Designed miniproteins, single chains, continued (4). Designs and how they scored, part 86

Each design is a single chain, and the fold is of that chain. pLDDT is the mean over its residues in the fold that is shown.

## One batch from the design tools (miniprotein)

Design m14988
Fold by ESMFold2-Fast:
Structure m14988 (fold): chain A 94 residues (1-94)
Amino acid sequence: SPSPLELAKEQISKMSKEELLGQARTYLLLMEHYIAKTGERSPAVEAALAAVRELLAALEADAPMDQQIALAKRALEAITAAGRESRARAAAEA
């Protein structure tokens, strides 16, 4: 059965460029706010930030839709990994 990540990736495949652009900008803003508030710049957080910025650049350059979708799925995977690392760190400090 599909995982929540797999369901989210399927939803990305159905998004318009406008929806992808709005979501990518929101993710960038939230990640920059998280870094500013926590000071956390782990490799996973840096990779997620880089993936979101690459997606934004491709969307703004009107890259082919298949490339936009592939980069959006990659950004979601990177954000998910960063979130797992953050939660694991918080649990270890509890």
Scores: mean pLDDT 81

Design m14989
Fold by ESMFold2-Fast:
Structure m14989 (fold): chain A 77 residues (1-77)
Amino acid sequence: SISELLEEVKANLSPDLQKEFLEIFRKYPEFVKKNADLSIDQLLSQLYKELLFTDREEAKRIFDLMLKIQRERLAKG
């Protein structure tokens, strides 16, 4: 559910990354609703794939967010 996804975001991402992720909810509400059962990583990967050939600049922003999340996880061990 969307509520479970929001709890996952709050539990696992820093406040700055939470803000970036919540912008996805604002920009792509139908996509989020359709994919609310996916993990954070799976949802971002799916959005990236859908944007890759329709909005290259936005696809790059999603890819950069995925890299920021991975770097944050590596910093925590």
Scores: mean pLDDT 83

Design m14990
Fold by ESMFold2-Fast:
Structure m14990 (fold): chain A 62 residues (1-62)
Amino acid sequence: MLKKLLEASISAISLSDAAKLLGISQATASKIFNKLIKQGLLEYDKETKRYKLTEKGIEEAK
């Protein structure tokens, strides 16, 4: 999952775009993203309404 996000998202990605990229529903993507946020691998930008990989997330994806 993280590797595909890294490939598509050098910058922030929306939940809808991420769900499409991963071939899953937005509900499933939301659950996965919440787990990654709790692990410190993803951050949500409330101003742009987009998710971004943290420094740790980029490291884990490689």
Scores: mean pLDDT 71

Design m14991
Fold by ESMFold2-Fast:
Structure m14991 (fold): chain A 67 residues (1-67)
Amino acid sequence: MSDVEAAAKGAGAAVRELEAEGATFPLSEEQLRRAQEMARRRAAELGATSERAHRIADQFVRMASES
């Protein structure tokens, strides 16, 4: 699995978990930070541990939080 694919899957999973908890969009700053941390952890679990992969995961979460 590529770093980009792992980052995207991690970000998607984090956003869906917040939606399941009743989060409304756009996300608050605290919810955004929590989602980004979750996305990075999930990407790492998929083998994407590079700083670049973590930055991509953070960016995907930010983009998803606006729509």
Scores: mean pLDDT 78

Design m14992
Fold by ESMFold2-Fast:
Structure m14992 (fold): chain A 93 residues (1-93)
Amino acid sequence: LFSSIKEAREYIRKSSDGPYDKNKPLSSYPEEKQNVLRARMIVGVYETYGGFFENEETALCAAQKLEEMSYNKPLSEVNANAGKLLAQAYKSC
């Protein structure tokens, strides 16, 4: 639900959050912690793969689709398969 990379970065900066249990999915966390993880995913996608997207809007779309595909998957599984999952997400944009 972030509309820009800047908005996601600002959300991360204003949020204080602890370590994450890599064996739990995004859906298992309270909403405030889900929003921090969501923002970090958007920023991470943009910083790692930004050069492969035509614009910021495409990167945001890919990050949103990646979340939809991985919402109930353990964070460790999402991280291990990040490139593959992102490629599948990008096809939906």
Scores: mean pLDDT 73

Design m14993
Fold by ESMFold2-Fast:
Structure m14993 (fold): chain A 110 residues (1-110)
Amino acid sequence: GESAGAIGGEIAKKGGKAGEKAGEKAGREAGGEDPGAVNAGRGAGGGAGGLAAGELAGEKGKLGGEIAEGVGMVAGASGMASSPELGERSRKAMEAGWKAGYKAGLEAAK
């Protein structure tokens, strides 16, 4: 029982790590050398990668991925409200990171 849950969680975590790396790269390209934009892309990419891998890992992985995606969306909205320039750059980095991370997560999960 627990072994199967641990394997599902490990697959989602592997997708999240792959998505995090892809999201960091995409965040740098979209936001330049801004650490906030890089971190936004990394976070969104990790969430998207976990979601993608979770879809393949089954019910527990899917739930974890959905939660990660929701958290990323809330963080993005909050960032946009605090600074127009920083918010726009961070939003573009998050969008690029999410797309790159989702693709990387699917590839990592096969």
Scores: mean pLDDT 66

Design m14994
Fold by ESMFold2-Fast:
Structure m14994 (fold): chain A 89 residues (1-89)
Amino acid sequence: DSEVRRSVAGLVDAAELVEKVAEELAKLPEDTKFELVLVDLSSTGRTREVLERVAREFPQVRVAVLEGVGPDGVKTAPEEVRAAIEAAA
């Protein structure tokens, strides 16, 4: 679905993603370990730049990237990844 792709592409926007991570971290205790999963539907390598920026700004955040995921991959993704994508819409 194009809408799901748009939402996932929005999550790859470095400025918006960094801001959302900052908001979530502000709600958590200082020593909280956080895991962020990024889904790259475009395979353009822009996700790597976003990943590096998040890792620099928030070293306490564990970041994982699912590259080469098409629409069917999004449908079959773990519930946690699907929930994150849907929440971005």
Scores: mean pLDDT 53

Design m14995
Fold by ESMFold2-Fast:
Structure m14995 (fold): chain A 98 residues (1-98)
Amino acid sequence: MKKKIEELKKKLLEEAKNMFDYWISRARETLERIRKLAEEKGLPEEVHQRIDDLEASLDEIEKLAKKYENDVDKLIQMTWVARVLLLEAERLLEEIEK
């Protein structure tokens, strides 16, 4: 029983890390697309500042995820933050594509 609980905890940690990496990758890919479109369209400094702020936020949560790499609850929390940042990036992308 105890050994099986330890194996489950290890799997939960691996899944939490994989989930975090997945959402961070999606957010970064979306942000790269936004940056390319902003450069191609010659968009105002305000848009570039929003991109830089999103990138800084992604960098910060990656640092926190590395700091808490063995804490499932913290990794789940950082994953939710990554998802919020992805939604903000998707909204900015939608605004730019108009």
Scores: mean pLDDT 86

Design m14996
Fold by ESMFold2-Fast:
Structure m14996 (fold): chain A 75 residues (1-75)
Amino acid sequence: TPEQEALAHEEKNSEAALRKKWEELAEKFGLSKDPEKAKKEAEKLAEENKSDPGLQGEYDSAAGAASLVSKYEKK
């Protein structure tokens, strides 16, 4: 169906965009290039920076992106 094909195409484009965004965030924050390690590092930094909502949000975003990239590589 055209709708299912459009969603699959969007998911592939989203995956590539997420990978690029994660790479940029990992470089910016000095995180590991390994998605599993980067996720753990970002989650720890988010927890340590709870008093700064902006910085915490960026670390949470990085952890989420790393988690998604890790799931894509596992499959």
Scores: mean pLDDT 70

Design m14997
Fold by ESMFold2-Fast:
Structure m14997 (fold): chain A 69 residues (1-69)
Amino acid sequence: SMAREAAIADLRELIDKSAEYAKTDPQKAANLVTAAALRAVGYVLDGVISEEEAQELIKEAFAKADKAE
């Protein structure tokens, strides 16, 4: 659905911005990951995405933060 696609795009945008800020503003990067996690929980509770999709996106966030090293 368009709602699901928009939710995944929203979460990926926050994750990508977190990786961009990891070296210059670590607090902002941490806040963006936290925002992505909270939005992912909201999307799961609203039935927009699955728990498995939310888990995979959060794993992607941590992997991108590690690669920003």
Scores: mean pLDDT 81

Design m14998
Fold by ESMFold2-Fast:
Structure m14998 (fold): chain A 88 residues (1-88)
Amino acid sequence: MSIGQIRARMRELLDSQGIDLDKLLREIENLIDTIKRNQGLGGPIGSINNIAPGLVIPVSALKKYAQGEISRKQLLEELLRSIEETYG
């Protein structure tokens, strides 16, 4: 699956719930930056929960991405899996 196809599938699922994908991805980037800075995750996680209530955040995948252990595509595939499990 291409990155474009992953984003299209995310948008389809989130739009049905009234959730803005671009806003969610912005807060995910903020959480990744917080992980890179070794700061507390509660604030960014709270922001994500306000945008996407009930979404299980794949923190392990976000940490692996922040450490350079997985690609952007692999991170988005893990996010899509979480979105499908919550809203699919």
Scores: mean pLDDT 86

Design m14999
Fold by ESMFold2-Fast:
Structure m14999 (fold): chain A 86 residues (1-86)
Amino acid sequence: SELDARFEEIAKKAKYKPKKPLEVYVNEASKLVPELSEQIRELAASLKTEEAKQGLAIELERAVELLKSDDVAKQVAGKLLLVGIL
């Protein structure tokens, strides 16, 4: 699908694999930003290919790393990045 193609392109351009499986980052992002939990889970569930799932995991990994920061500016950047993914 068009959505799968978007995240597959991200996986190809990243030149690395995410440190953890997609499900881990979906759960972590959902805990950090509960108001976006449904949208995050729906997006993850809509992806059909393993390459697309890796692409979403790469994007969520970056957002989660920012959200876990003690720096309020980085937490805001992480939330904006997450909204941009959705």
Scores: mean pLDDT 85

Design m15000
Fold by ESMFold2-Fast:
Parts: structure tokens; C-alpha cells; sequence
Structure m15000 (fold): chain A 95 residues (1-95)
């Protein structure tokens, strides 16, 4: 489904964002965060309201991680974002 494709793509982008933050590549992190945001805006209509709320929270945390000057804080935020995307996928599979 388009919903599953969105979640799969966001998880891939989130993993790349984690790598960019670990490498200290702020330019790549900003580009990846922007891509996550734009994908969510374009495809959120394919998500149920409950799943949309989880994905919105995950994207918000990813963008906060991009803006964080503290690498450990950024990685913690990305771990929380991953947990929310996993929860969203479980709900999608249960529907």
C-alpha cells in the first residue's frame, strides 16, 4: 500500500539521518530531515488519523534531532522516532 511504502521510506531515511548525525554531517542531516518532512506532507492522506499522529510525532522528533547541537541528544531523539515508526507499522498491519 502507499501507507506501507511511506513508512518503509521514512524508516530508511531515519536510518540514514542517524548515520549522518553519527558522522557529524550536518548538511546531509538537514537534507534527510527535509525529505522526511516533505514525504509526510505529500503522503499523510494515505494514513489513518491514529497512524498519522504517530508519524507526525516521529517526523517532528527527527527534525528536532537535525537541529540539536548535542549528538547524544540527537541520537536519543532518533531512537524515539524509530520506536514511533515501528508502532505506526504495527497499527497499519493490524488494520
Amino acid sequence: SKAQQLLDTLRDLLERLRQAREDGDQTRAQILGQRMYLLFIDYQQYLSREIQRLVQRAVDLALEAVMSTDKEEALRLLDEAERLLEQAERLLQAQ
Scores: mean pLDDT 89

Design m15001
Fold by ESMFold2-Fast:
Order: C-alpha cells, then structure tokens, then sequence
Structure m15001 (fold): chain A 66 residues (1-66)
C-alpha cells in the first residue's frame, strides 16, 4: 500500500509541485480530510503555495504511511 508514498513522491518530483497540489492529490485519492490535516500539521507545513521540498516530502511520507 505505497499509494500515499507514491502520490507524495510524484507531486514532489513535479516542477510545479506545491503543498496545495499535494493536498488536492491526496483528497482526490480518497484520503480523509482529518488524516491530511494531521499529516501536514505533523510536518509543520502551513503555506499552500510553497513548493514541496525533499525534507517536506520525507516528513509527509512518514506521517501518511506510519
């Protein structure tokens, strides 16, 4: 069940991969809103326009797949 890991990796690898785009991708994949909010809060990510950094991607993958 690497679906969430793959979504984070795909968005982080895209030139325009922002926090907002990652949230939208997770919502479209059927991830519960509460789970998305929890994972992003754990990663300390609050700016929807921010580009997903490698550090953010690692933290979000860990939070979503823990």
Amino acid sequence: AAQLDQIVTNVASADGGSVGLLRAALENAGVPQARIDEAFAQAGVTDLTQKITPEMAAALRAALTA
Scores: mean pLDDT 76

Design m15002
Fold by ESMFold2-Fast:
Structure m15002 (fold): chain A 94 residues (1-94)
Amino acid sequence: SEMQQIGDQFRQTIQQTQQAIQQGDYDSAGDYMVQANSLVQQMGQLLPPDRSQDFLGRVRSLSVQFIQAIQNGDTQSAIQTLQNMQQVVDDVLS
């Protein structure tokens, strides 16, 4: 389905973001997060309005936590937040 294809792209983008962070490449990590946000918006458009608002709200909250973790130099929290974002996406794909 279109939703599954976007979900697969999101998973790949999150994996690339994790790799960039582990390599200290925060510029690439930022670029990947812009791509991930675009994919999240596309998934939100495919969901019913009520589910879309919950989904987008959860991902937005996690994106804020991710940015804070990166600004604090907390690589472990940043990676955990990316994993939590992937779980939110996996839950809507189920």
Scores: mean pLDDT 88

Design m15003
Fold by ESMFold2-Fast:
Structure m15003 (fold): chain A 93 residues (1-93)
Amino acid sequence: RLEEWEKLLEEAAEKMKEKGITQEQLREAYVALYEELRARSEEERALLERGEALAREAGFTDPASLKAAGVGLAMVSRPIEEQRELLERIVEL
């Protein structure tokens, strides 16, 4: 659920603060995760593309926001433990 995703984001933010990770580094990590998810399967690609399409309909035009929306939809469409694993990878990138 969205509330569970938001809680994971809060936990990731605390880890990022402890490691001194910047917003720019986080943006790069999301882009890297987008490319990795896109390479995994057709189902992952479909989720990324759907997230991007929803962001475009909402008026977003910049590539970083579109990719972040794709990753967001892919993340909330999987079990919470996989969501945690992917967030930990983002923080470690």
Scores: mean pLDDT 71

Design m15004
Fold by ESMFold2-Fast:
Structure m15004 (fold): chain A 66 residues (1-66)
Amino acid sequence: SSETQRRQQELLERSQEKARLAGPPAREAFEAGLDEEQVSLVALQALDRAGQVGPLGRTELQLLQS
């Protein structure tokens, strides 16, 4: 339980930061109440289209799309 809660908290914090960086589409997804994985997916897709995602972000995007 503690491990799951910690992981969910970290994922939420990362998705919020990505939403701030990715701009309106990711912010809209977050505000619409999508879960942290969906917000991260939207944020990473927006950053990838803008050419701003790094190699680790591209790997995460591939995993989320699976």
Scores: mean pLDDT 67

Design m15005
Fold by ESMFold2-Fast:
Structure m15005 (fold): chain A 65 residues (1-65)
Amino acid sequence: LSPEEEALAERVAAFLASLGFRLDADDLAKIRQLIRERGREGLLALLMQLALSPEQRAALKALFE
């Protein structure tokens, strides 16, 4: 991954942790793999399937801008 994609993976992991998800190294590796295989748009589409409030959705989208 590029440095920007690595930083995105870490920001996404931190965001999910803030929502109460417990992430390990395998989960972070899966996030990196999703960016490699599906790009940033594919990862965002998967995360938007989570049951999020409008404010949480806005915060999530901001991570990808």
Scores: mean pLDDT 77

Design m15006
Fold by ESMFold2-Fast:
Structure m15006 (fold): chain A 95 residues (1-95)
Amino acid sequence: MEELRQRAEELVERVRELLDKMINAPESKKDELIAEFQSAVGELLRLLAEAGAPPETIQRVLDLANRMIDAVKNGDKEAAEKAFEELERLVREVL
């Protein structure tokens, strides 16, 4: 579990870094950053499944990631940050 927790913390930090880049990026770079963000989230979801997270938790994390993408596309930085905080909390509860 300690190795899975460390990997999850690194992936959550990567998701946060990509979210910050997406929020501050010009429109021409957003699609590329969204693809990188989705890749990082996919890796996090696989790790949570490996750690034994229930399917409902995995779906909730995916829902929160999609909310972050929608918030970024709509220029809603506050909604994006709130969704990230909920995702980070949910991941910590699993690991």
Scores: mean pLDDT 85

Design m15007
Fold by ESMFold2-Fast:
Structure m15007 (fold): chain A 60 residues (1-60)
Amino acid sequence: GMSENYAIGAYVLLSENPQGLSVKELSQRLNASIVTVLEALAVLENAKKVELVDGKWRLV
């Protein structure tokens, strides 16, 4: 679905940015709404692929 497509995009962006990205930065880079980014991050977090550290999302 759409969330899974954006989850792949978010994963790629986070792999290229090991320091982490905020939800706003992911929203801007993916050209997606904040809600869509949060849904994509929820998919990745449920898969234990990402974590939130100091307001930045990063790969585990």
Scores: mean pLDDT 85

Design m15008
Fold by ESMFold2-Fast:
Structure m15008 (fold): chain A 88 residues (1-88)
Amino acid sequence: MEEERRLANLYTAVGILLASAVLEGEITPEQAAEIRKLVREGVAAYEAGDRKTAAEHFRRASELAKQAGGPSAQAIAGILEEMARLVE
């Protein structure tokens, strides 16, 4: 329960920060769409009980955020890496 609640909170934070990063020009709409896709696939894997695949998707999303650069993108990458560690 606490794990699911924490994951939901981190998921919400990523959504808010992605919108902000796109508005500030740190992440393109296309990059944000790919990150959102990977995060959704990670959550779907977690709900299916595949924690390893969930962590891999969150880490892939984190690497895309790191490639974009900027403080909001770096914050998004950190949260995504925390999500990956949480579901392991």
Scores: mean pLDDT 85

Design m15009
Fold by ESMFold2-Fast:
Structure m15009 (fold): chain A 80 residues (1-80)
Amino acid sequence: SMETIKEVEELLKRLEELVERLEEAVRRGAPQEEIDKIAAEIDELLAKIGELILKLSEEQQKEFTEKLNELVRRAREILA
């Protein structure tokens, strides 16, 4: 539905903001507790987005999965 698409877009935007916060926290040498908290919030959003994507058309699933994978790759690179 269009409502599900909007929800996925909103959650992807929140995920991008969290990845940027993670990058800033790591760059400034934030406490490990703060870094772990942001990483946990990212993992929670990833799970929610993944479930919602499965409810979309195959074409939308492909598009949003590609965007999701890019954000996952960025987060992993920050934590490496």
Scores: mean pLDDT 87

Design m15010
Fold by ESMFold2-Fast:
Structure m15010 (fold): chain A 65 residues (1-65)
Amino acid sequence: PLIRADEVVRVLRERLGLSDETVARVRAQLARHGRLVTPAQLVAALRAAGLSDATIEEVLRLLGV
């Protein structure tokens, strides 16, 4: 399945309450893959943005991936 980058950003902001700076880092990483990302591209982008493995697992859970 493909995941919309804007939905990822929404989850980070609204469900996890991450700072604007952290959200901006994730947005920049996701932009390298385009508007739609695979689960593997999402994990790579979140890790590159500096999110912990525990936070990455929670993001995937919230997105139903």
Scores: mean pLDDT 87

Design m15011
Fold by ESMFold2-Fast:
Order: sequence, then C-alpha cells, then structure tokens
Structure m15011 (fold): chain A 75 residues (1-75)
Amino acid sequence: MDSLLEKIKEEREKMKENEKAQLVVDAASETVRAFGKAFKKYSSTSLKTSIREGGRAGAEAGEREDKRIKELLEK
C-alpha cells in the first residue's frame, strides 16, 4: 500500500509540474508574439521605433501572463 500511495503522489506531482511548465511556455510564447506584432507594425517606418514598441508590447504581455501564473500557482 505504501508503494502505491507513493506512486500516486509522484503521478500527481508530475501533473502539477507539467501544468506549470505549460503555463510558462504559453506566457513566453504570448510575450514573443506581442513583440513580433508590434515590431512588424512599425518596421516599415523606423527600426528604432519597432524595437522600442516591440519591447513595450512584449513587456506588457509578459506582465499580464506573470500575474495570471502567480494567481494560479499561489493557491
């Protein structure tokens, strides 16, 4: 019985870690997408503007996703 309980605990921990990993990947992906969209939008006018606006959009998306992850993981 102890070995079965230990196996169940390991499986549950694996699921939690997979969920956390997925949340991090999704947050990183969204941040990169936001940067790319803003960069592309301004790329035809100025490279400096594209980089600056891309950075802002990425940072904003990252902050939003970080808050979501924190709320989900803090319980």
Scores: mean pLDDT 71

Design m15012
Fold by ESMFold2-Fast:
Structure m15012 (fold): chain A 82 residues (1-82)
Amino acid sequence: QLEELWKKMSKEEKIAVLYTAIGLLEAARDFNRWLLERFEEEAKTRPLTPGQQRVVDQLRRALASTEPEIAELKKKIEELEK
């Protein structure tokens, strides 16, 4: 469905979707960064539980992947704006 929808979109629509995706990823990145910071502050006061540590590990992986993903989407916009 998404792939089929993408194929039917105009260049301008594709660019708008990519900018929207970047904005959503940046908002998610900022929220995840804030949440990670809260857990890191908690860890200074007491040891994190195994459940909390799993969340921290997931947040770090998400943050590590988000910047390359944003960069790839920006590159796709540049390619469409030829």
Scores: mean pLDDT 84

Design m15013
Fold by ESMFold2-Fast:
Structure m15013 (fold): chain A 55 residues (1-55)
Amino acid sequence: SERVREIARAIAYLLFVLQKVLRSIEDIKKALVEYFGLEPPSDEEILEALRLLES
């Protein structure tokens, strides 16, 4: 979905551009809201986004 791709791009930016240390799904949710103003993603959306980044 486009939503999952948006979350994946934002996570990649946090990890590779801003060099943030993200250790948990909750850390990722908080960072996505704080840095990108995204509506809080579900755990499922984050897990799908991480799967895309791992591929």
Scores: mean pLDDT 82

Design m15014
Fold by ESMFold2-Fast:
Structure m15014 (fold): chain A 73 residues (1-73)
Amino acid sequence: MKKKSVELVEEAIRALEAGESYSDVIKRVGILGVELGVEEAAERAIRILVEGKAAGDKELAIKRLRELAEELK
C-alpha cells in the first residue's frame, strides 16, 4: 500500500544513477509529487537532492534517498 511515494523516491534514485542532472531530477520529482498526490514525499526527496548537489556527493544523496524509501514503506 502507498507504493506511489516509494515509487517516486525510487525514480529519483534511478534518474540520478543514470546520470540525469540534479535540476532535471528535482523538477521531475516535484511534478510527480503533485500529480501522484505525494507532495510531502517529493519535498523530502527534493531536500536530499538539493543537499547532495550542494555537497557534490551523489553517493550520499543516493544513500539518503534509499533511507527515505525505506521510511516511506
Scores: mean pLDDT 82

Design m15015
Fold by ESMFold2-Fast:
Structure m15015 (fold): chain A 94 residues (1-94)
Amino acid sequence: SVIDELEELRERLEEVIERLREGDESAVPEAVEVLERYKELVEKTLDEESAKRARRGVENAIKLLTDPSASREERIFAAQEALASVRNDIEKLK
């Protein structure tokens, strides 16, 4: 189900955040993959306005995560913002 897929993405994003906090920059490509999958799911499940907002949020998070000038703290912040969005969407679909 969509909820099961969002729960999987939540777990993966929580693991990514932990890895980023430990200095594992190889977590960045995983974060991008999770966010792209999340974007696909919200486009299927949310209304047009909400999907547009979520898509913009994902694109902003990916941009910050993949910016070579971004600090570790900025990347962690981007991932945490995305995690909050995923958690909120899970609650709305329950």
Scores: mean pLDDT 83

Design m15016
Fold by ESMFold2-Fast:
Structure m15016 (fold): chain A 100 residues (1-100)
Amino acid sequence: SNDQRRQDAVDRIQSIIDTMMPQIRRAQQQGDMDSVRRLGGQMTGSITSVVNSISSYLSSDDYSQIMYYISQSVHSIVVDRDIDRGQQYIDQAIRIISQS
């Protein structure tokens, strides 16, 4: 079902975050901004790939809002160096996917 495909996507995104976010936080704690940029890009690229794989099961409005939050997450992590805000934006994207 469409609901199952969206739930599977949420589970895949959560797995990406659970694997990558601790590494990003560790790199930031060590002042390794090159690793924060690289890992942040890899994480959000992987999340974007998952969202694109289910785009046909999302409304255009939900897809646009999800992609907006992913973009804001990248900006917060890489530019603002605010990982907590970046995580909050990803959590908003996940909420939209689960509620679509």
Scores: mean pLDDT 89

Design m15017
Fold by ESMFold2-Fast:
Structure m15017 (fold): chain A 72 residues (1-72)
Amino acid sequence: PEVTLTGKDGSTVTITVSPAGVPLAEELDKALKAGDLERAERLVLQLYLGGHISVADAQRLGELMKRTEAAL
């Protein structure tokens, strides 16, 4: 399924997540909205290592986190 994630600065990214990865993606959205970038980085790593997201989507999430960090 596709999930749209929103950073604290209002930046968005839509990623494709495995069905089993959806709960982790929901926790990631909460971390990003809170500006908790340390937790967000760990959740992206868990999604990637678990095979739930592509390398391209992991990279796009990194760009979102960079934009959010610059806005904090």
Scores: mean pLDDT 82

Design m15018
Fold by ESMFold2-Fast:
Structure m15018 (fold): chain A 68 residues (1-68)
Amino acid sequence: SSNEDLVEILVNYIREEVEKATHLSKEEKEKGLKEFLKVESDHLRTHHGLSDEQIEKLKKEVEEIIKE
């Protein structure tokens, strides 16, 4: 669905931004991503109707990016 596509697009965007941020530590990237996801989760719920489960999936996928 379009919501699954949106999650994939956001995950890919976040991965690229994390890869570009070579000057930031893993801890700084994690902190920045947590703040970003807090704001983005509200936007996704309000404008795109994402469920809490879909938002949790996005958060888990972002955690995997940080582990890389």
Scores: mean pLDDT 77

Design m15019
Fold by ESMFold2-Fast:
Structure m15019 (fold): chain A 71 residues (1-71)
Amino acid sequence: MDIYIEVAKHEDPRIGEILELAAKGELEKAKELLEEMAREDPQRARNAASALEAMGYKELAEYGRKLAEEY
């Protein structure tokens, strides 16, 4: 298990939820949570993107980074 994933989950429990949604293929729900996080705090969306990339979810990671730049 990548240590960055556990650190990200500790900072914001929604990161853990996003990772579970991604693993289940619930991509739209994962994107909705990423957008909510970016709207509240763009840095948290970047942290979620890093966790997603570490798990191999490159597309969701890129989406999260773009959201962080938008807000």
Scores: mean pLDDT 76

Design m15020
Fold by ESMFold2-Fast:
Structure m15020 (fold): chain A 90 residues (1-90)
Amino acid sequence: MKEDLEKAKELAKRSQELSAEAKKDAKTKSPVEAAKINAEKGKEIGELTNELTRLAKKISPKEAFRLESEAGASLMSVSVLRTSLENEAK
């Protein structure tokens, strides 16, 4: 249980880091290049979110809700940003 909680926290933190990197790339790179990098990071966040959902069944409901909400917010932010970048690239 404690090991599962620590791993879940790490997954949520990594998803937030990837989301922050995607936002930075959107400001510093061309829309086309940023969109490609964003797609890769979005896929990685999706994989982290799927593993977090599996671990959520093994930890307290309060901690599970908080960490899944954090990871889900990161995934949504990256997806919204990707759509915006793809539209700017055209």
Scores: mean pLDDT 81

Design m15021
Fold by ESMFold2-Fast:
Structure m15021 (fold): chain A 58 residues (1-58)
Amino acid sequence: MELVRRAEKYLYENREVPVSLADIAEALGVSKATLSRAFGYSKDALVERTRERLLEER
């Protein structure tokens, strides 16, 4: 899903700024519901999974 990739990129580019699901949705031009539906999991799981993955890439 392209939304997943774009959300991960947004979190990486804004790693020094606290971001929420709403911030990601606004930056991508989609609703929070669209993001939630695309990922199929909670806000905390979305943020933590993306952060964990980015840490692996160094």
Scores: mean pLDDT 65

Design m15022
Fold by ESMFold2-Fast:
Structure m15022 (fold): chain A 83 residues (1-83)
Amino acid sequence: ARKRIAEKLKEASEMSKEKGTEEGKEVSEGLEELSRKILEDPSTSMREVSQSAREASKRNKENGDYETSEKAEEASREAEKLA
């Protein structure tokens, strides 16, 4: 379950980076860091992951990147179920 959430966050990170915007790059870096923390630190709070992914989803939506926003929100919802 944790590995699947990390994979979804990495996918959202890659989608955000592909947009080629500075905002997309910043969101991408944050999502990639969350994915890494889930895999490397078993004490990582899934509730905090859910909140951070939801914030990334909101930022992507505000930047007009609705596809990446939806992917990040999906990861957020799955993390919330594990919290």
Scores: mean pLDDT 78

